# Ledger of designs, part 38: designed miniproteins, single chains, continued (5)

Each design is a single chain, and the fold is of that chain. pLDDT is the mean over its residues in the fold that is shown.

## One batch from the design tools (miniprotein)

Design m17293
Fold by ESMFold2-Fast:
Structure m17293 (fold): chain A 98 residues (1-98)
Amino acid sequence: SLAEELAERSGVDLETLRRLEAAGASELQLALQAAIAALAQGKFEAAREVLLEYGLVTEEEFEILLETYEALLNNEENEKYEEAKKIIERAIAKAEAD
């Protein structure tokens, strides 16, 4: 199943994705959840591959997200924080629309 493939690729909890799939979550919604879980685990390459493959973000948008995350870890202010927020909001909206 798509949930099994995304869980294997991202390392996210398979049962979480299976429950979302059973509840009628779209392919893009499952991909977004897998990518978010991968990011939370520090699996940036897995998150990048999923987000790009499913068209949720561009490579340029992912670099902004990663730069913002690294700035937050270093307790630095980042001028791109608002752009990173908009990128996430667009990805969520795209997943919910399809």
Scores: mean pLDDT 79

Design m17294
Fold by ESMFold2-Fast:
Structure m17294 (fold): chain A 86 residues (1-86)
Amino acid sequence: SLTLEQFAEVLQELDPDHSGKIPTSDLGSALKTKYGVDPTLLVGLIQQVYLDNNERVPFGGEIWGSNIDVSKIEPYSSAFEIAKKK
């Protein structure tokens, strides 16, 4: 599995201004190409957040067509805090 430091490296590369907003497709692509992470894992994490909050679960196409707020979803939120300190 990826370390928080490896997630933080990807977040720093895609979001150097630390906005917390990254195109979901860019995050999924970077994790796949650098570390071999299956993009469906990212979709599953986002869908689980909606389920846990009793909200409508977005379809995968909706997720891939939007930005992800990495400050709100583990393990990305912990990695985002590390990235901000670099």
Scores: mean pLDDT 78

Design m17295
Fold by ESMFold2-Fast:
Structure m17295 (fold): chain A 64 residues (1-64)
Amino acid sequence: SSAEREKERLLEELRREMESLGFPQDLIDSIVRRLRTVLKDASLEEFRAALENVLNSMRSQAEA
């Protein structure tokens, strides 16, 4: 579906952002896999909100 394609695009954007912040690949893979599982039945809007929340948390950790 178009929503599933958009969700995968958002996960790839999150992956690239975490890489740019210097997080190790194993951690990025673990987070992305967890998000796919936890948010499997989430709406696209809920999915976007959750990914933005995760990214903001990761940015905060990188700045510490």
Scores: mean pLDDT 84

Design m17296
Fold by ESMFold2-Fast:
Structure m17296 (fold): chain A 92 residues (1-92)
Amino acid sequence: SLDSKKFQAETLIALASMQLALVEKALPKIREIDPETAKKVEELMKQARELIDQAVKALKEGNYDEALKLATEALRIVQEASRLLDEAIKKS
């Protein structure tokens, strides 16, 4: 149903936003230990923020399929950024 898709999109936007904030908080430390990985993480974070903003806009416009698609992609990118961040910490 549309209500189910709306709830899924809202949930994924919230999860992506929360994980994005956690990665941003850790980013200064990664810049100190692995500047090259920090640049890659920053680029992924910019992409994720843009996708989250687009997902929120689609949600407000009632385009729940597009919001779900964008939120899913944002979460994937944030999880990739988190993975790179974890690998940089483990190598330190």
Scores: mean pLDDT 89

Design m17297
Fold by ESMFold2-Fast:
Structure m17297 (fold): chain A 69 residues (1-69)
Amino acid sequence: SAEEKNLAMGAAYVAGNLAAGKMQEQGGDARTAKHTLEGLPGKGVGRVEGAGGTGEATVTVEEAEKIGA
């Protein structure tokens, strides 16, 4: 439903911000992780680009549910 989609979008934004924070802490490249997560049916939900475009992180539906709940 539209309400479920709106909630999922909100969760994705929160998850994206958390993922960006984790990328900054780890100082790593999440491209491999992004590719792996996108290969999982219904698992990829969002991505965040780090400051200066040097970091990109993707979050799963499971991660978004934990953050959005």
Scores: mean pLDDT 46

Design m17298
Fold by ESMFold2-Fast:
Structure m17298 (fold): chain A 87 residues (1-87)
Amino acid sequence: GPSVTVSFPDVKVGETATVTATASSSATRVDLSVSNSQGELLASASSDQTSVSLDFTPTSPGTYYASAVAYSGDVGSEPAFDTFTVT
């Protein structure tokens, strides 16, 4: 099945981070989401390519989670996660 990697760079409140998910060459779709520590969805992006990027600007300090899933047709990858603390 497809695989995916997600990267959430270090960012401060009010600064913009570019969050990127990169999938294996067999992937036909990538979904990317950013949530807070309560599991509230803050931003999402999807692409019918092997990568997707999302610009995200945190408005409050705390722990954030980026998650990504890649698809090859009807086959989904295991989710990839990255965590980031905003100060």
Scores: mean pLDDT 83

Design m17299
Fold by ESMFold2-Fast:
Structure m17299 (fold): chain A 90 residues (1-90)
Amino acid sequence: MESETSFEKEVLKEETVTAEAGEKVTLTVDFTAPKTGRYMFALVLRNEKGEVVAGSSELRELEEGEKVTVTLTVTAPETGTYTAELIAYY
């Protein structure tokens, strides 16, 4: 039974943004690593239908208790209102 997805998923920040086509959407969050390991930080942009339309990610190697500021940017593919989520996977 130790068969589980090999990562935790944590939503660090969520906001609603209105953007024009080609506009940059940036989210910044402060994070303290709960364990030593590799972390993937992902910014996901969802349209009003909840569909993922843009994303960016960054990999970091962190030690337990390490404090980092994560800044990720995506480009809006079309003019609209979006939900932007900054997510940690570890």
Scores: mean pLDDT 82

Design m17300
Fold by ESMFold2-Fast:
Structure m17300 (fold): chain A 87 residues (1-87)
Amino acid sequence: LKEKLRELQKEILRLGKEEGVESLAEQAVKLIERAYKAIEEGNFLEAEIDIGMLLLLGGVLKLIGHDKLAEVVQEAARLLEEMLKES
């Protein structure tokens, strides 16, 4: 799952560059890394907060017309939620 999450992070950065929103893609990757670290450390409340923020960012990206980037960000959030649930 860590490898799949890493591939989603790469795809987010690629799409952010292609769509001209690299800063938003970078923020998404930071939230993914923070959530993953929180899960690994057993800080489940912090993980839930970061996943929630990631889902909100995905929603905002979709509203402003970055549908492809939004979809990948939301997929990463769903993967993190699954990892949290299995912990």
Scores: mean pLDDT 86

Design m17301
Fold by ESMFold2-Fast:
Structure m17301 (fold): chain A 84 residues (1-84)
Amino acid sequence: SLLEEVKKLIDDLFKALDPDGKGVITFEELRAWLRRQGYSDEEIAAALAEAEAASPGKGVLSYEDLARLVATRLNLSQEIIDAL
């Protein structure tokens, strides 16, 4: 199902961004990962602005914050976001 595919995507992404298992992703780790994927500085700045909107003032993304960010980027419904 779409929900299971999105959950797997978020799980895989979270593990890639937090390999040490600390339970949060820093904005610095997100920035470094995006650079490794070949995104431009402008695209990285846009992604970090979206991350800040998802988790204001914290400088980190929880699993729930990342799930919300991914769901927003994929234009998913609130019902699917709540099920993540």
Scores: mean pLDDT 75

Design m17302
Fold by ESMFold2-Fast:
Structure m17302 (fold): chain A 71 residues (1-71)
Amino acid sequence: SEAARLGAEALIRAVEELGEPTLAGEAARHVVDTEPSPEAAGGAVALAQEVQRRYGPLVTREQVREAMERG
């Protein structure tokens, strides 16, 4: 969905800004605080839960990008 795509892009940016590795939940919180789009913020929270489910609590920018592609 568009919300998932925008949220994933915002989450990747947040992971890059916070450094690697980081917790997906911390990156999602950063997005909620800084992202003006409620749709992107909601998508980032949903994706952070999915990334934590697949890769555990510590994630890199590359792991977030991989999750976006739903391998």
Scores: mean pLDDT 72

Design m17303
Fold by ESMFold2-Fast:
Order: structure tokens, then C-alpha cells, then sequence
Structure m17303 (fold): chain A 81 residues (1-81)
């Protein structure tokens, strides 16, 4: 399931470079946008994430990425029964 994929990526965030974290966020937001039938909202969140990440330290980007992945999990759980 997409939720399990996001959970797996979340567990591995500490092993990812900043570039890999951004790529992971892009991939998972795209999949969430498709699952929620709201790709426009996913694109807006991705843009905000990338803009914020550009101003943050590597440690702060890691924290931001973890928060984003947790938010995606919560949103996906709300879409399920």
C-alpha cells in the first residue's frame, strides 16, 4: 500500500542526502495527489517544501521531511475506511 511505502521511506530518512529527501518528498506527494484525486494540492505542497528546504540547514530539512511524510501518512489514513 502507499501508506506502507511512506512508512518505509520515513524509517530511512536519516540515511538519505538532502537531494534524496527532496526526491522522496516529490515522489510520495505525487502518489498522494493521485490517491486523493487532488494533484494540484500536492504540487502546491511540493513547491512550498522545496522553497523552505532551500533556506534550511541539512538537519532542519531532515526534520521537515519527517513532518511531511507523517502528514502524508495521516492524510492517507483519513482516505481509508
Amino acid sequence: SLIEEVREKLKNVDTLSVEEQIATAEELLKKWGEASNDPEKAEKILKQFKELAATLSPAEVKTLTKVLLHDIIEALEELEE
Scores: mean pLDDT 85

Design m17304
Fold by ESMFold2-Fast:
Structure m17304 (fold): chain A 92 residues (1-92)
Amino acid sequence: SLHAELAREAEAALAELERLGADPAILAEARRVAELARAGAPLEEILDAVAALQAAMMRAYPEAFNGASEEEIQAQIAKFREALAKKLAELA
């Protein structure tokens, strides 16, 4: 099941972020992704949550993302969401 795989990956990612002491905003978004995946939420909601997690990471660690501006962050999130949606559609 795609949802079972997403839930397993999301839970593993959340555990790793917690172990690394990630920013509370990142942990909140990671928990949301794991909860939605476990609940079998619509893929669009899961994709939106993953995009929010990515945005939180880019805002918390802009140096790791080449000092990206808010506009660049939003553009990268849109592209990431699109790419992920295409991959999930191919697996469905």
Scores: mean pLDDT 76

Design m17305
Fold by ESMFold2-Fast:
Structure m17305 (fold): chain A 100 residues (1-100)
Amino acid sequence: SKLEELLALEKELEAAGLDELEKAKKLLDWLGLSHLKPTLEEMYALRGSEATEEQKKKLREMLEEVFLRIVSVITGLPVAEIRKMPRSERIELANEAVEK
């Protein structure tokens, strides 16, 4: 299952001793979101500095795409189907899939 692949990736990244940014970049690669790595690097470079409204928007959009892809992995449902759901329903499905 995709969830088993995600758990195996988490253990591999932990064993590799990578820093938080490198682990996050590997997660983006695995989720098929490699094109968001520059945005992630930009946000980490701004750590402790004031971000512009455009940078905050890019961060929010990146986090939403990551959330949708993770829910897809946990539930086994396609991203397109999850995107149609209200946010509360997406969270409930993710919780149910992890617990069962």
Scores: mean pLDDT 75

Design m17306
Fold by ESMFold2-Fast:
Structure m17306 (fold): chain A 68 residues (1-68)
Amino acid sequence: SVDDGLAELERVLTQFVTLSGQREGLSPQQTQEQIDRLVGEVRRRVARDPSSLPGLLETARQALELAS
């Protein structure tokens, strides 16, 4: 479902931003602010076009893989 896909996308994005934030030396609050912003943007995009979800998931997973 779209909700299940969004939950997975949020999980992947949270991991990606957490790893990136650690490398940048961001505080936990700065990292959380970036997560909240990115998740909000993605949720708005998927709400406008649910067919974008698989592509966003693939892109996020690729970004996480490269960041790991």
Scores: mean pLDDT 86

Design m17307
Fold by ESMFold2-Fast:
Structure m17307 (fold): chain A 83 residues (1-83)
Amino acid sequence: MLEFRGVEEGIRQLKNAIREAYKKGDKSLTLVVHDPSEEGLERIAREAKYIGDLAGYEAKVKREGNTLIIELTESKKITELLK
């Protein structure tokens, strides 16, 4: 579990954590973010979903007050003939 504070630092650490998890072949990663602003937590949640998706992870986000819990789980991609 990774824990960090603040939007800018949080996003930087989020990118690094997802990249390292991907390189290691980790199937799941949990991140905990603390920020006093709703706008900051929303931005981190959006970035986690976006960057996670790019790395092949599905992001599930739970908010508890000023804390955001982000669970990234390896996305099971369906190979479709219709593609």
Scores: mean pLDDT 73

Design m17308
Fold by ESMFold2-Fast:
Structure m17308 (fold): chain A 64 residues (1-64)
Amino acid sequence: ALSDRQRRLLAVFDRDGDGTLDAAELAGVTDPANPEANVARLITLFDEDGDGTLDEAELAQMLA
């Protein structure tokens, strides 16, 4: 489960309010100078269901 800080971070970057972070939203969280490389790597490492987004459970793993 997400901590209060992790949930607040998700809310700040989840611009469409669907409770997930897509590649564009993850680019805002990672280094914007290299968003594609950082985003693709994070999705590969933490996207266990393979849908190309990070939900609350996957985001909790990333931020742990």
Scores: mean pLDDT 60

Design m17309
Fold by ESMFold2-Fast:
Structure m17309 (fold): chain A 100 residues (1-100)
Amino acid sequence: MSPLEEAFAGLTDEELDELIKYVEEKLKKNPNYSKEAIDRAVEYVRENPEAALKALEAIFGKPVKELFSNIDELKKFIDESDYETQLLVLALLRAVKEER
C-alpha cells in the first residue's frame, strides 16, 4: 500500500468524491485558485507523499489517519483552514483518487 492509500483507507470512494467537491468549492472562492496550481500541488504530493502527509499532520496537530477517518471533522478542519492548507488537502485527496 502507498503511504497515501494507507492514510486514506478510512474513506470510501463516495466520501472521497464528496470531500474533493467540498474542498474545490471552497478553493474556487479564492482569487489564487487555478487549475495549474492544483495540478502542480497534486504532482508534488505524488512525488513526495510522506512529506505532504507530515506537513498536514504538523498543521492539524494529529495523525492524518484520524483526520480522514471522519468526513464531518475533516469538513470543519477545511472550513477553518487557510488557502495553502485547503490546497494541500485537495492535492492529497486527488492523488489518492488517481491511485484508486
Scores: mean pLDDT 77

Design m17310
Fold by ESMFold2-Fast:
Structure m17310 (fold): chain A 114 residues (1-114)
Amino acid sequence: SVERVRQLLDELLELLKKNPTKENIRLVLEALLEIARLILRETEDPELLKEAIALILDVIGALLELEFDDDIEKQLKEVENLAAALAELLEKAPEEVIKRAIEILEKAIEELKK
């Protein structure tokens, strides 16, 4: 369920707060990417897509409230700026929003591997 996924993501965020490493941030983003890909594959219901995208945006917002080094903050700020643009499309084109979220997460993960 979406509620159980939210609980697991909250637990991952709490672990990240205790040890905010580049590797732990990458693991959280990889988990979000897998969730986004699963939603895109399994769900054609626009309302469920909206709820799932809102959850992904909530988790990204929570990540941005954590203190990180300058390189990581720069990557997360890029994700935030794109997430804000996606929120405007959420009501009009939820499938396009999830596809764009996948692209953003993939780019952020690749940057964190450097």
Scores: mean pLDDT 64

Design m17311
Fold by ESMFold2-Fast:
Structure m17311 (fold): chain A 102 residues (1-102)
Amino acid sequence: MKGATLHAVTVLTPIQADPEGLAAAKALLDRGAEHAMRARRENPFIERTVAEVIGYGTPEQHAELVAHGLEAARRYGLDSFRAYTAEALGAEKTAEPEISLR
């Protein structure tokens, strides 16, 4: 998305296994994806929308949040979705594939 104006929704998973935090993160992804979709319709400068998840929690929580975020992005018609763990961000290899949804 070089040179394009983005509207991004970024959600962090909690460090500890926390069902309430996970539920809150899922709700934030839903609301953020809906907002990104509406913002794109209203703002002629927004060329692309993306939802993303950054994992600070357990692999299970991260996978569950990624699945939820991908479904929310598809449901609200965002252009793409990407996910990566906090560990991957700190490591040399942070090659996360951006999943095209269109």
Scores: mean pLDDT 65

Design m17312
Fold by ESMFold2-Fast:
Structure m17312 (fold): chain A 96 residues (1-96)
Amino acid sequence: SQMEKERYLLRLQVMKIMASGNIGVLDTLKEKHPEFGSELEEVINEFNEVIKEIDELLSNSSKLSIGELKEKYKELEERFSEVNERFTRIQDQIMS
């Protein structure tokens, strides 16, 4: 349904906002802890790839069935979770 599709598009937008916020935290940590710069840049790049995939999915949403959108959302949610785990780990390492 259109309402179900709109809910997935909203979830994608929320995921993008969260990824963007995490990049902001990582940029701040990179400035304050340049010794971790390469590791922080790697996680920043992973969040940027998630954002890119979200933007591509949002741009192509009209061409996707609800089933295809749900499947792609699940793939992105899993990837976001994996990158977020790396974010938490490196943040804890630096802030310890």
Scores: mean pLDDT 89

Design m17313
Fold by ESMFold2-Fast:
Structure m17313 (fold): chain A 86 residues (1-86)
Amino acid sequence: AEPASAEEIEKIAKEELEKLKSIPEYQPLAEAFEEGIKLAEENPEEAKKLIEEVRKAFAAGEELDELLLAKAMGAAVYFKIKEAKK
């Protein structure tokens, strides 16, 4: 069992996201995740605020909208991949 490199994780994530987008039932979640990635790329300050807000709500046991959670996860994954790349 070997952890994938940041580049390999990014590639796998893109492939899985495309598979999810091809399934109508999962398309809204996949699109929300991609919106999170775009937000982190275009407006990192807003994306970080979203991640922190969702993280605090999750830690407090508050009910979270699944689309909002998917969007925050997308933004968080983008930042983790960028931090791991050099």
Scores: mean pLDDT 74

Design m17314
Fold by ESMFold2-Fast:
Structure m17314 (fold): chain A 72 residues (1-72)
Amino acid sequence: MYDEKAKKIVKEVAEALKKAKKVPDEAIAKAAQAYGYARLALESEDEEERKELTEKAEEYAKKALELIKEAE
């Protein structure tokens, strides 16, 4: 389940970046953090670690998406 969430987060952020006409540096930084946490979650061997990393990925993804939306 957390694997699906992490994968969805990566996909949503990637799609938003691809569609955005303007991407501020701050949004790129937040997206990179979200992507990093999501990748660590997918590579994690522990279910508790996957959950924690997925929650962090979700938090940073929301921040990135808000910044992208504000830049349009």
Scores: mean pLDDT 78

Design m17315
Fold by ESMFold2-Fast:
Structure m17315 (fold): chain A 68 residues (1-68)
Amino acid sequence: MKYYNPDEIYILDTSGLTDEQIERIKEYAKKNNIKLKLLGPQVEKLPDEEAVEITRKIVRGEEVTLPL
């Protein structure tokens, strides 16, 4: 499934995520040709709660568009 803009770089806060969730997100981005930048607990714009919820949607196989 490819519902993301492949020319955009999506920034995702990985704070509170497991290594397994992070790897799943990376693989999902690779399969869908999504440019994804993973950051540690320091994210200027995204609140942790929203970043976690977006990650949960990706892991569940739902469509996600980040506001970037």
Scores: mean pLDDT 56

Design m17316
Fold by ESMFold2-Fast:
Formats: structure tokens, C-alpha cells, sequence
Structure m17316 (fold): chain A 75 residues (1-75)
């Protein structure tokens, strides 16, 4: 799980260097979810929901303020 998170992070960095910023951001968020899960499995659901909210904010589907409110409610 932790190793999988590292591999996704490396792939995200490679995509970022190639100029595929949106794809890099998505993989970066996935790597962070797996990293959090590896440290504390009880926070898996929270980590997944926070990543989903962050991704929606990056896509412009919700405002940063709305994303912060959702994150606070999930905590």
C-alpha cells in the first residue's frame, strides 16, 4: 500500500514534467489517499472523500470555500 502510493507519486511527477498537469494532479491525490491509508487505515474513508472533494475543486465543479466546508464536515 505504501509502496503503491510511492509509485503513483512518481508517475504523477513524471506526468507533471511532461506537461500533463491535470493527470498529474489526479494521480498525486490518489497517492496521498493511499499514503494516509497506510499510516492509519481507520482514516481510509475520510482520505478518499477528501481526495474526491479536492479533485472536484481542481476541476472547478465546486469552489475552494465549498471544498473546505465539505472537508470540515467529513472530519
Amino acid sequence: KLEEAKKLFEKALELYKAGKVDEARELYLKSQVLYIEAQDPSKKELAEKLAEVALKAFRGEISEEEAEKFAEELE
Scores: mean pLDDT 69

Design m17317
Fold by ESMFold2-Fast:
Structure m17317 (fold): chain A 88 residues (1-88)
Amino acid sequence: SLSEEEIERLKKEGGERLEEAAREAGLSEEIIELARNSGDPEKRAEAILKIMEELGAEEKEREAAELMAEGVRTGDPALERKALEILE
């Protein structure tokens, strides 16, 4: 199982990789900023899902993104943890 410290590290690294991939794919800076910094959890969750959809994520990656977005939207760390465990 992932430790709390490993989860926070993976969230940071995953966020950085997602931002890089989105920029390389030509996605707007607006959607990237929404995913990274939006004070509205609903908008942040929607932006994360939109980026993954535009990048053509596979089923496993899509499932993880949906759980991560739900965790961001609800503030539930268990959903974020489950998303990261799927990506192992």
Scores: mean pLDDT 74

Design m17318
Fold by ESMFold2-Fast:
Structure m17318 (fold): chain A 55 residues (1-55)
Amino acid sequence: DERLKEIAEKAEELLAENPDITGEELAEKLGVTSEELAVAIALYRPELLSKIKKN
């Protein structure tokens, strides 16, 4: 899914700019649900899951 790939790429960019950003803040900034963000990262950038703060 091209949309999920784009979400994962944008999440990687935002994490590079602010390493302390939470998953909820990432979803809000990208205009997606936390569920969509989680699926996108798991499929296209799974290494980011350990870097995203859960809060």
Scores: mean pLDDT 78

Design m17319
Fold by ESMFold2-Fast:
Structure m17319 (fold): chain A 75 residues (1-75)
Amino acid sequence: SSAELSETLHAAMKEAGEALKEAREAGVPEEELKKIADEFMKGVNEAVRQRDIEAIKAERDKFLAELKEAIEKTK
């Protein structure tokens, strides 16, 4: 439903914002953060266009995994 899609999108964007802040505080370069965030936004926009709730969740999971890998590379 449109309500479930909106709620899922809101939750995904909130989690993404929190994870992005943590990655920035961990010292991931801004250029790398921008590339990861831009790719996430492209995926989310396509998922929203298709009204695919599972695709929004998959893009969130991918974004969180990419940020975790970026944090590990700063060490």
Scores: mean pLDDT 87

Design m17320
Fold by ESMFold2-Fast:
Structure m17320 (fold): chain A 56 residues (1-56)
Amino acid sequence: GLGEELLKHDLGLSDEQVKIVVEAARNGTSAAEVAKKLGISQRQASGAIRAVKLLD
């Protein structure tokens, strides 16, 4: 969806990393855990989860 496409373009995430964000958005996984898994900041992880929830 649009949220997934934005994650690839804005954060440079791979398809596998986008899947992690999508599952986190579905399961309520914390932004801190997502940040740790992807090697990004908690702020970026929080924004990514929110984008998926709002756009997909």
Scores: mean pLDDT 79

Design m17321
Fold by ESMFold2-Fast:
Structure m17321 (fold): chain A 96 residues (1-96)
Amino acid sequence: SEQVKQEALEDIEEFEQETGALGTTSPEERQTLTELLEMAKEIIEEKEINSTEQAEELVEEVVKEYEEKTGQSVSPELKATLVSLVRFLLEKKKQS
């Protein structure tokens, strides 16, 4: 969805502004992160995920689906970044 993609881009910018965790992340890695987050947000909505404890399991599912769909591997570093990003978003939603 174009809307989900736009929301994912905005979430990534907010995460970077508040944490600085993306540092030297390349445009290509940021594009991959955006695609992974778009998939993660769809699963969060579908399963009504609201706990940071579910972030690691969600990211494992998203990475597996992405790798199976694209044939591209996700680095351990990018996967760890996605876990941090998902936890950030779930914690923000919980405190809203």
Scores: mean pLDDT 80

Design m17322
Fold by ESMFold2-Fast:
Structure m17322 (fold): chain A 70 residues (1-70)
Amino acid sequence: SAFEEELRRFLEEQLPAVLELREEALASEHGDTELARLMRPALEAGEEAVREALEEMLKKMVEKKKEAEE
């Protein structure tokens, strides 16, 4: 589907940025942002877990978006 293709592209583009964020989040005492808290278990578990967490978050956001649009 178009969504799966966009999701795949998004993960490929965002993975390097999230891995950079992982280093900052693990080193920062301000790792209490909502994004960092949601992704912290995945950030500590490694690259594959980060990719899976991003995919799950995007899917949930799309579902919430559909609900908001009624």
Scores: mean pLDDT 63

Design m17323
Fold by ESMFold2-Fast:
Structure m17323 (fold): chain A 77 residues (1-77)
Amino acid sequence: SHLEAALIMLRGGLFPVAADELAKYAAEHSLAEFEAHAPAIAAAVPRDQIDLAREILAGRLPEGYFAALARELERLR
């Protein structure tokens, strides 16, 4: 699944390829479904790389999906 691939890539610090997989997931799933997974997605980002991940993901996800993820990333700061 695109979500599982994205989680593996996020944990590995491969943010551009993780963004591609998350964008594919977002294209096939509602914002509500994405929001349900946003805490798990945010938790997959290494804590010392939150700012880098946020910068890369900001330009690659639809605005509402990115906003949901950014909120969860901020909670982990």
Scores: mean pLDDT 86

Design m17324
Fold by ESMFold2-Fast:
Structure m17324 (fold): chain A 107 residues (1-107)
Amino acid sequence: SVHEKAVEFAKELVEELKKLVKEILKEPTEKIKKLLKELEEITKELEENEFSPLELKEKLARMHEIALELLTEIEKLHPEYREKLLKLYEKLTEKGKEVAEELDKEI
């Protein structure tokens, strides 16, 4: 189902970002910790609740905004990782677009 695809994407997004944070940062900032927690909370909401396609699209759009903010915060601390951060952002954006296009067909 489109809901299952949205949940799987949300889980992958959180896992990839956590892995990146752990690789680049010895100690995450409070802001980065809060952004990761917000992504985990939205993912949990998606797993535990039934949402309409429009609501799912809104939740995924919010996750995309948080992910961009998180990657921007990492770039500020470690600009040498810019290329790696950009490649991950492009990969996640492409996957998110595929899920959003399926959600748009249901709206």
Scores: mean pLDDT 87

Design m17325
Fold by ESMFold2-Fast:
Structure m17325 (fold): chain A 63 residues (1-63)
Amino acid sequence: KLQLIQKLLQEFQAADKDGDGFLSKEELRSLGIPEALWELIDVDKDGRVNIEEFLAFLKSSFG
């Protein structure tokens, strides 16, 4: 759903207080996102998730 996608994006942006477009593992954990989910989003396997990776995951999951 569009609403769900928007809510997840808002949570990502709220956690990225530095505005660098990246979230660390610890920040994702504090949002209640399990490791299995952010590992799927972290396509570079560098232990961080950027907004482009997050959006790509959402597009691949929802079209």
Scores: mean pLDDT 66

Design m17326
Fold by ESMFold2-Fast:
Structure m17326 (fold): chain A 64 residues (1-64)
Amino acid sequence: SLRDERDRLVRELAARLSEEIDRAREKAASWDEYTEMVGRIIRRIRSEDPLWRQIRELDERLRR
């Protein structure tokens, strides 16, 4: 179903986001650097990530 596909994509994106945030935590030398890295990750996902776009499209279709 569309809902099952949406849930699968959400889990996939969440797992990848968690991994990227964990890597940022390990690499950051300061809290400011960490927050900047996390900010870049979130901005990239919102603007460029095909999974984020596909999830939004499925959410819109599920409202119909």
Scores: mean pLDDT 82

Design m17327
Fold by ESMFold2-Fast:
Structure m17327 (fold): chain A 91 residues (1-91)
Amino acid sequence: MISEKTREIMREFVLKSIEEIEKNGEEVLIKSLEALFVSVLELPEEKARKLAEEIAKILLKYKDDPDKATEAVLELLKKEGISEEQMGYVP
């Protein structure tokens, strides 16, 4: 189960990412997340890109409700098999 501390960290990520989209556009965020997922989480390139695109979509859909955006991002990460350990762990 995702801890409240991890949810708080993810909520801060969501807020900053929404600001980044509004300031610099979705492409900048998508490229940054794709690179992170490939290099840090060791995801396959296709999966990393798809995940980054889905996260950006969630952030745009729930930009007025960062708590819903946070829950949706956490559920997406869980569906893709990314654990709480992987979110903060260097393998």
Scores: mean pLDDT 77

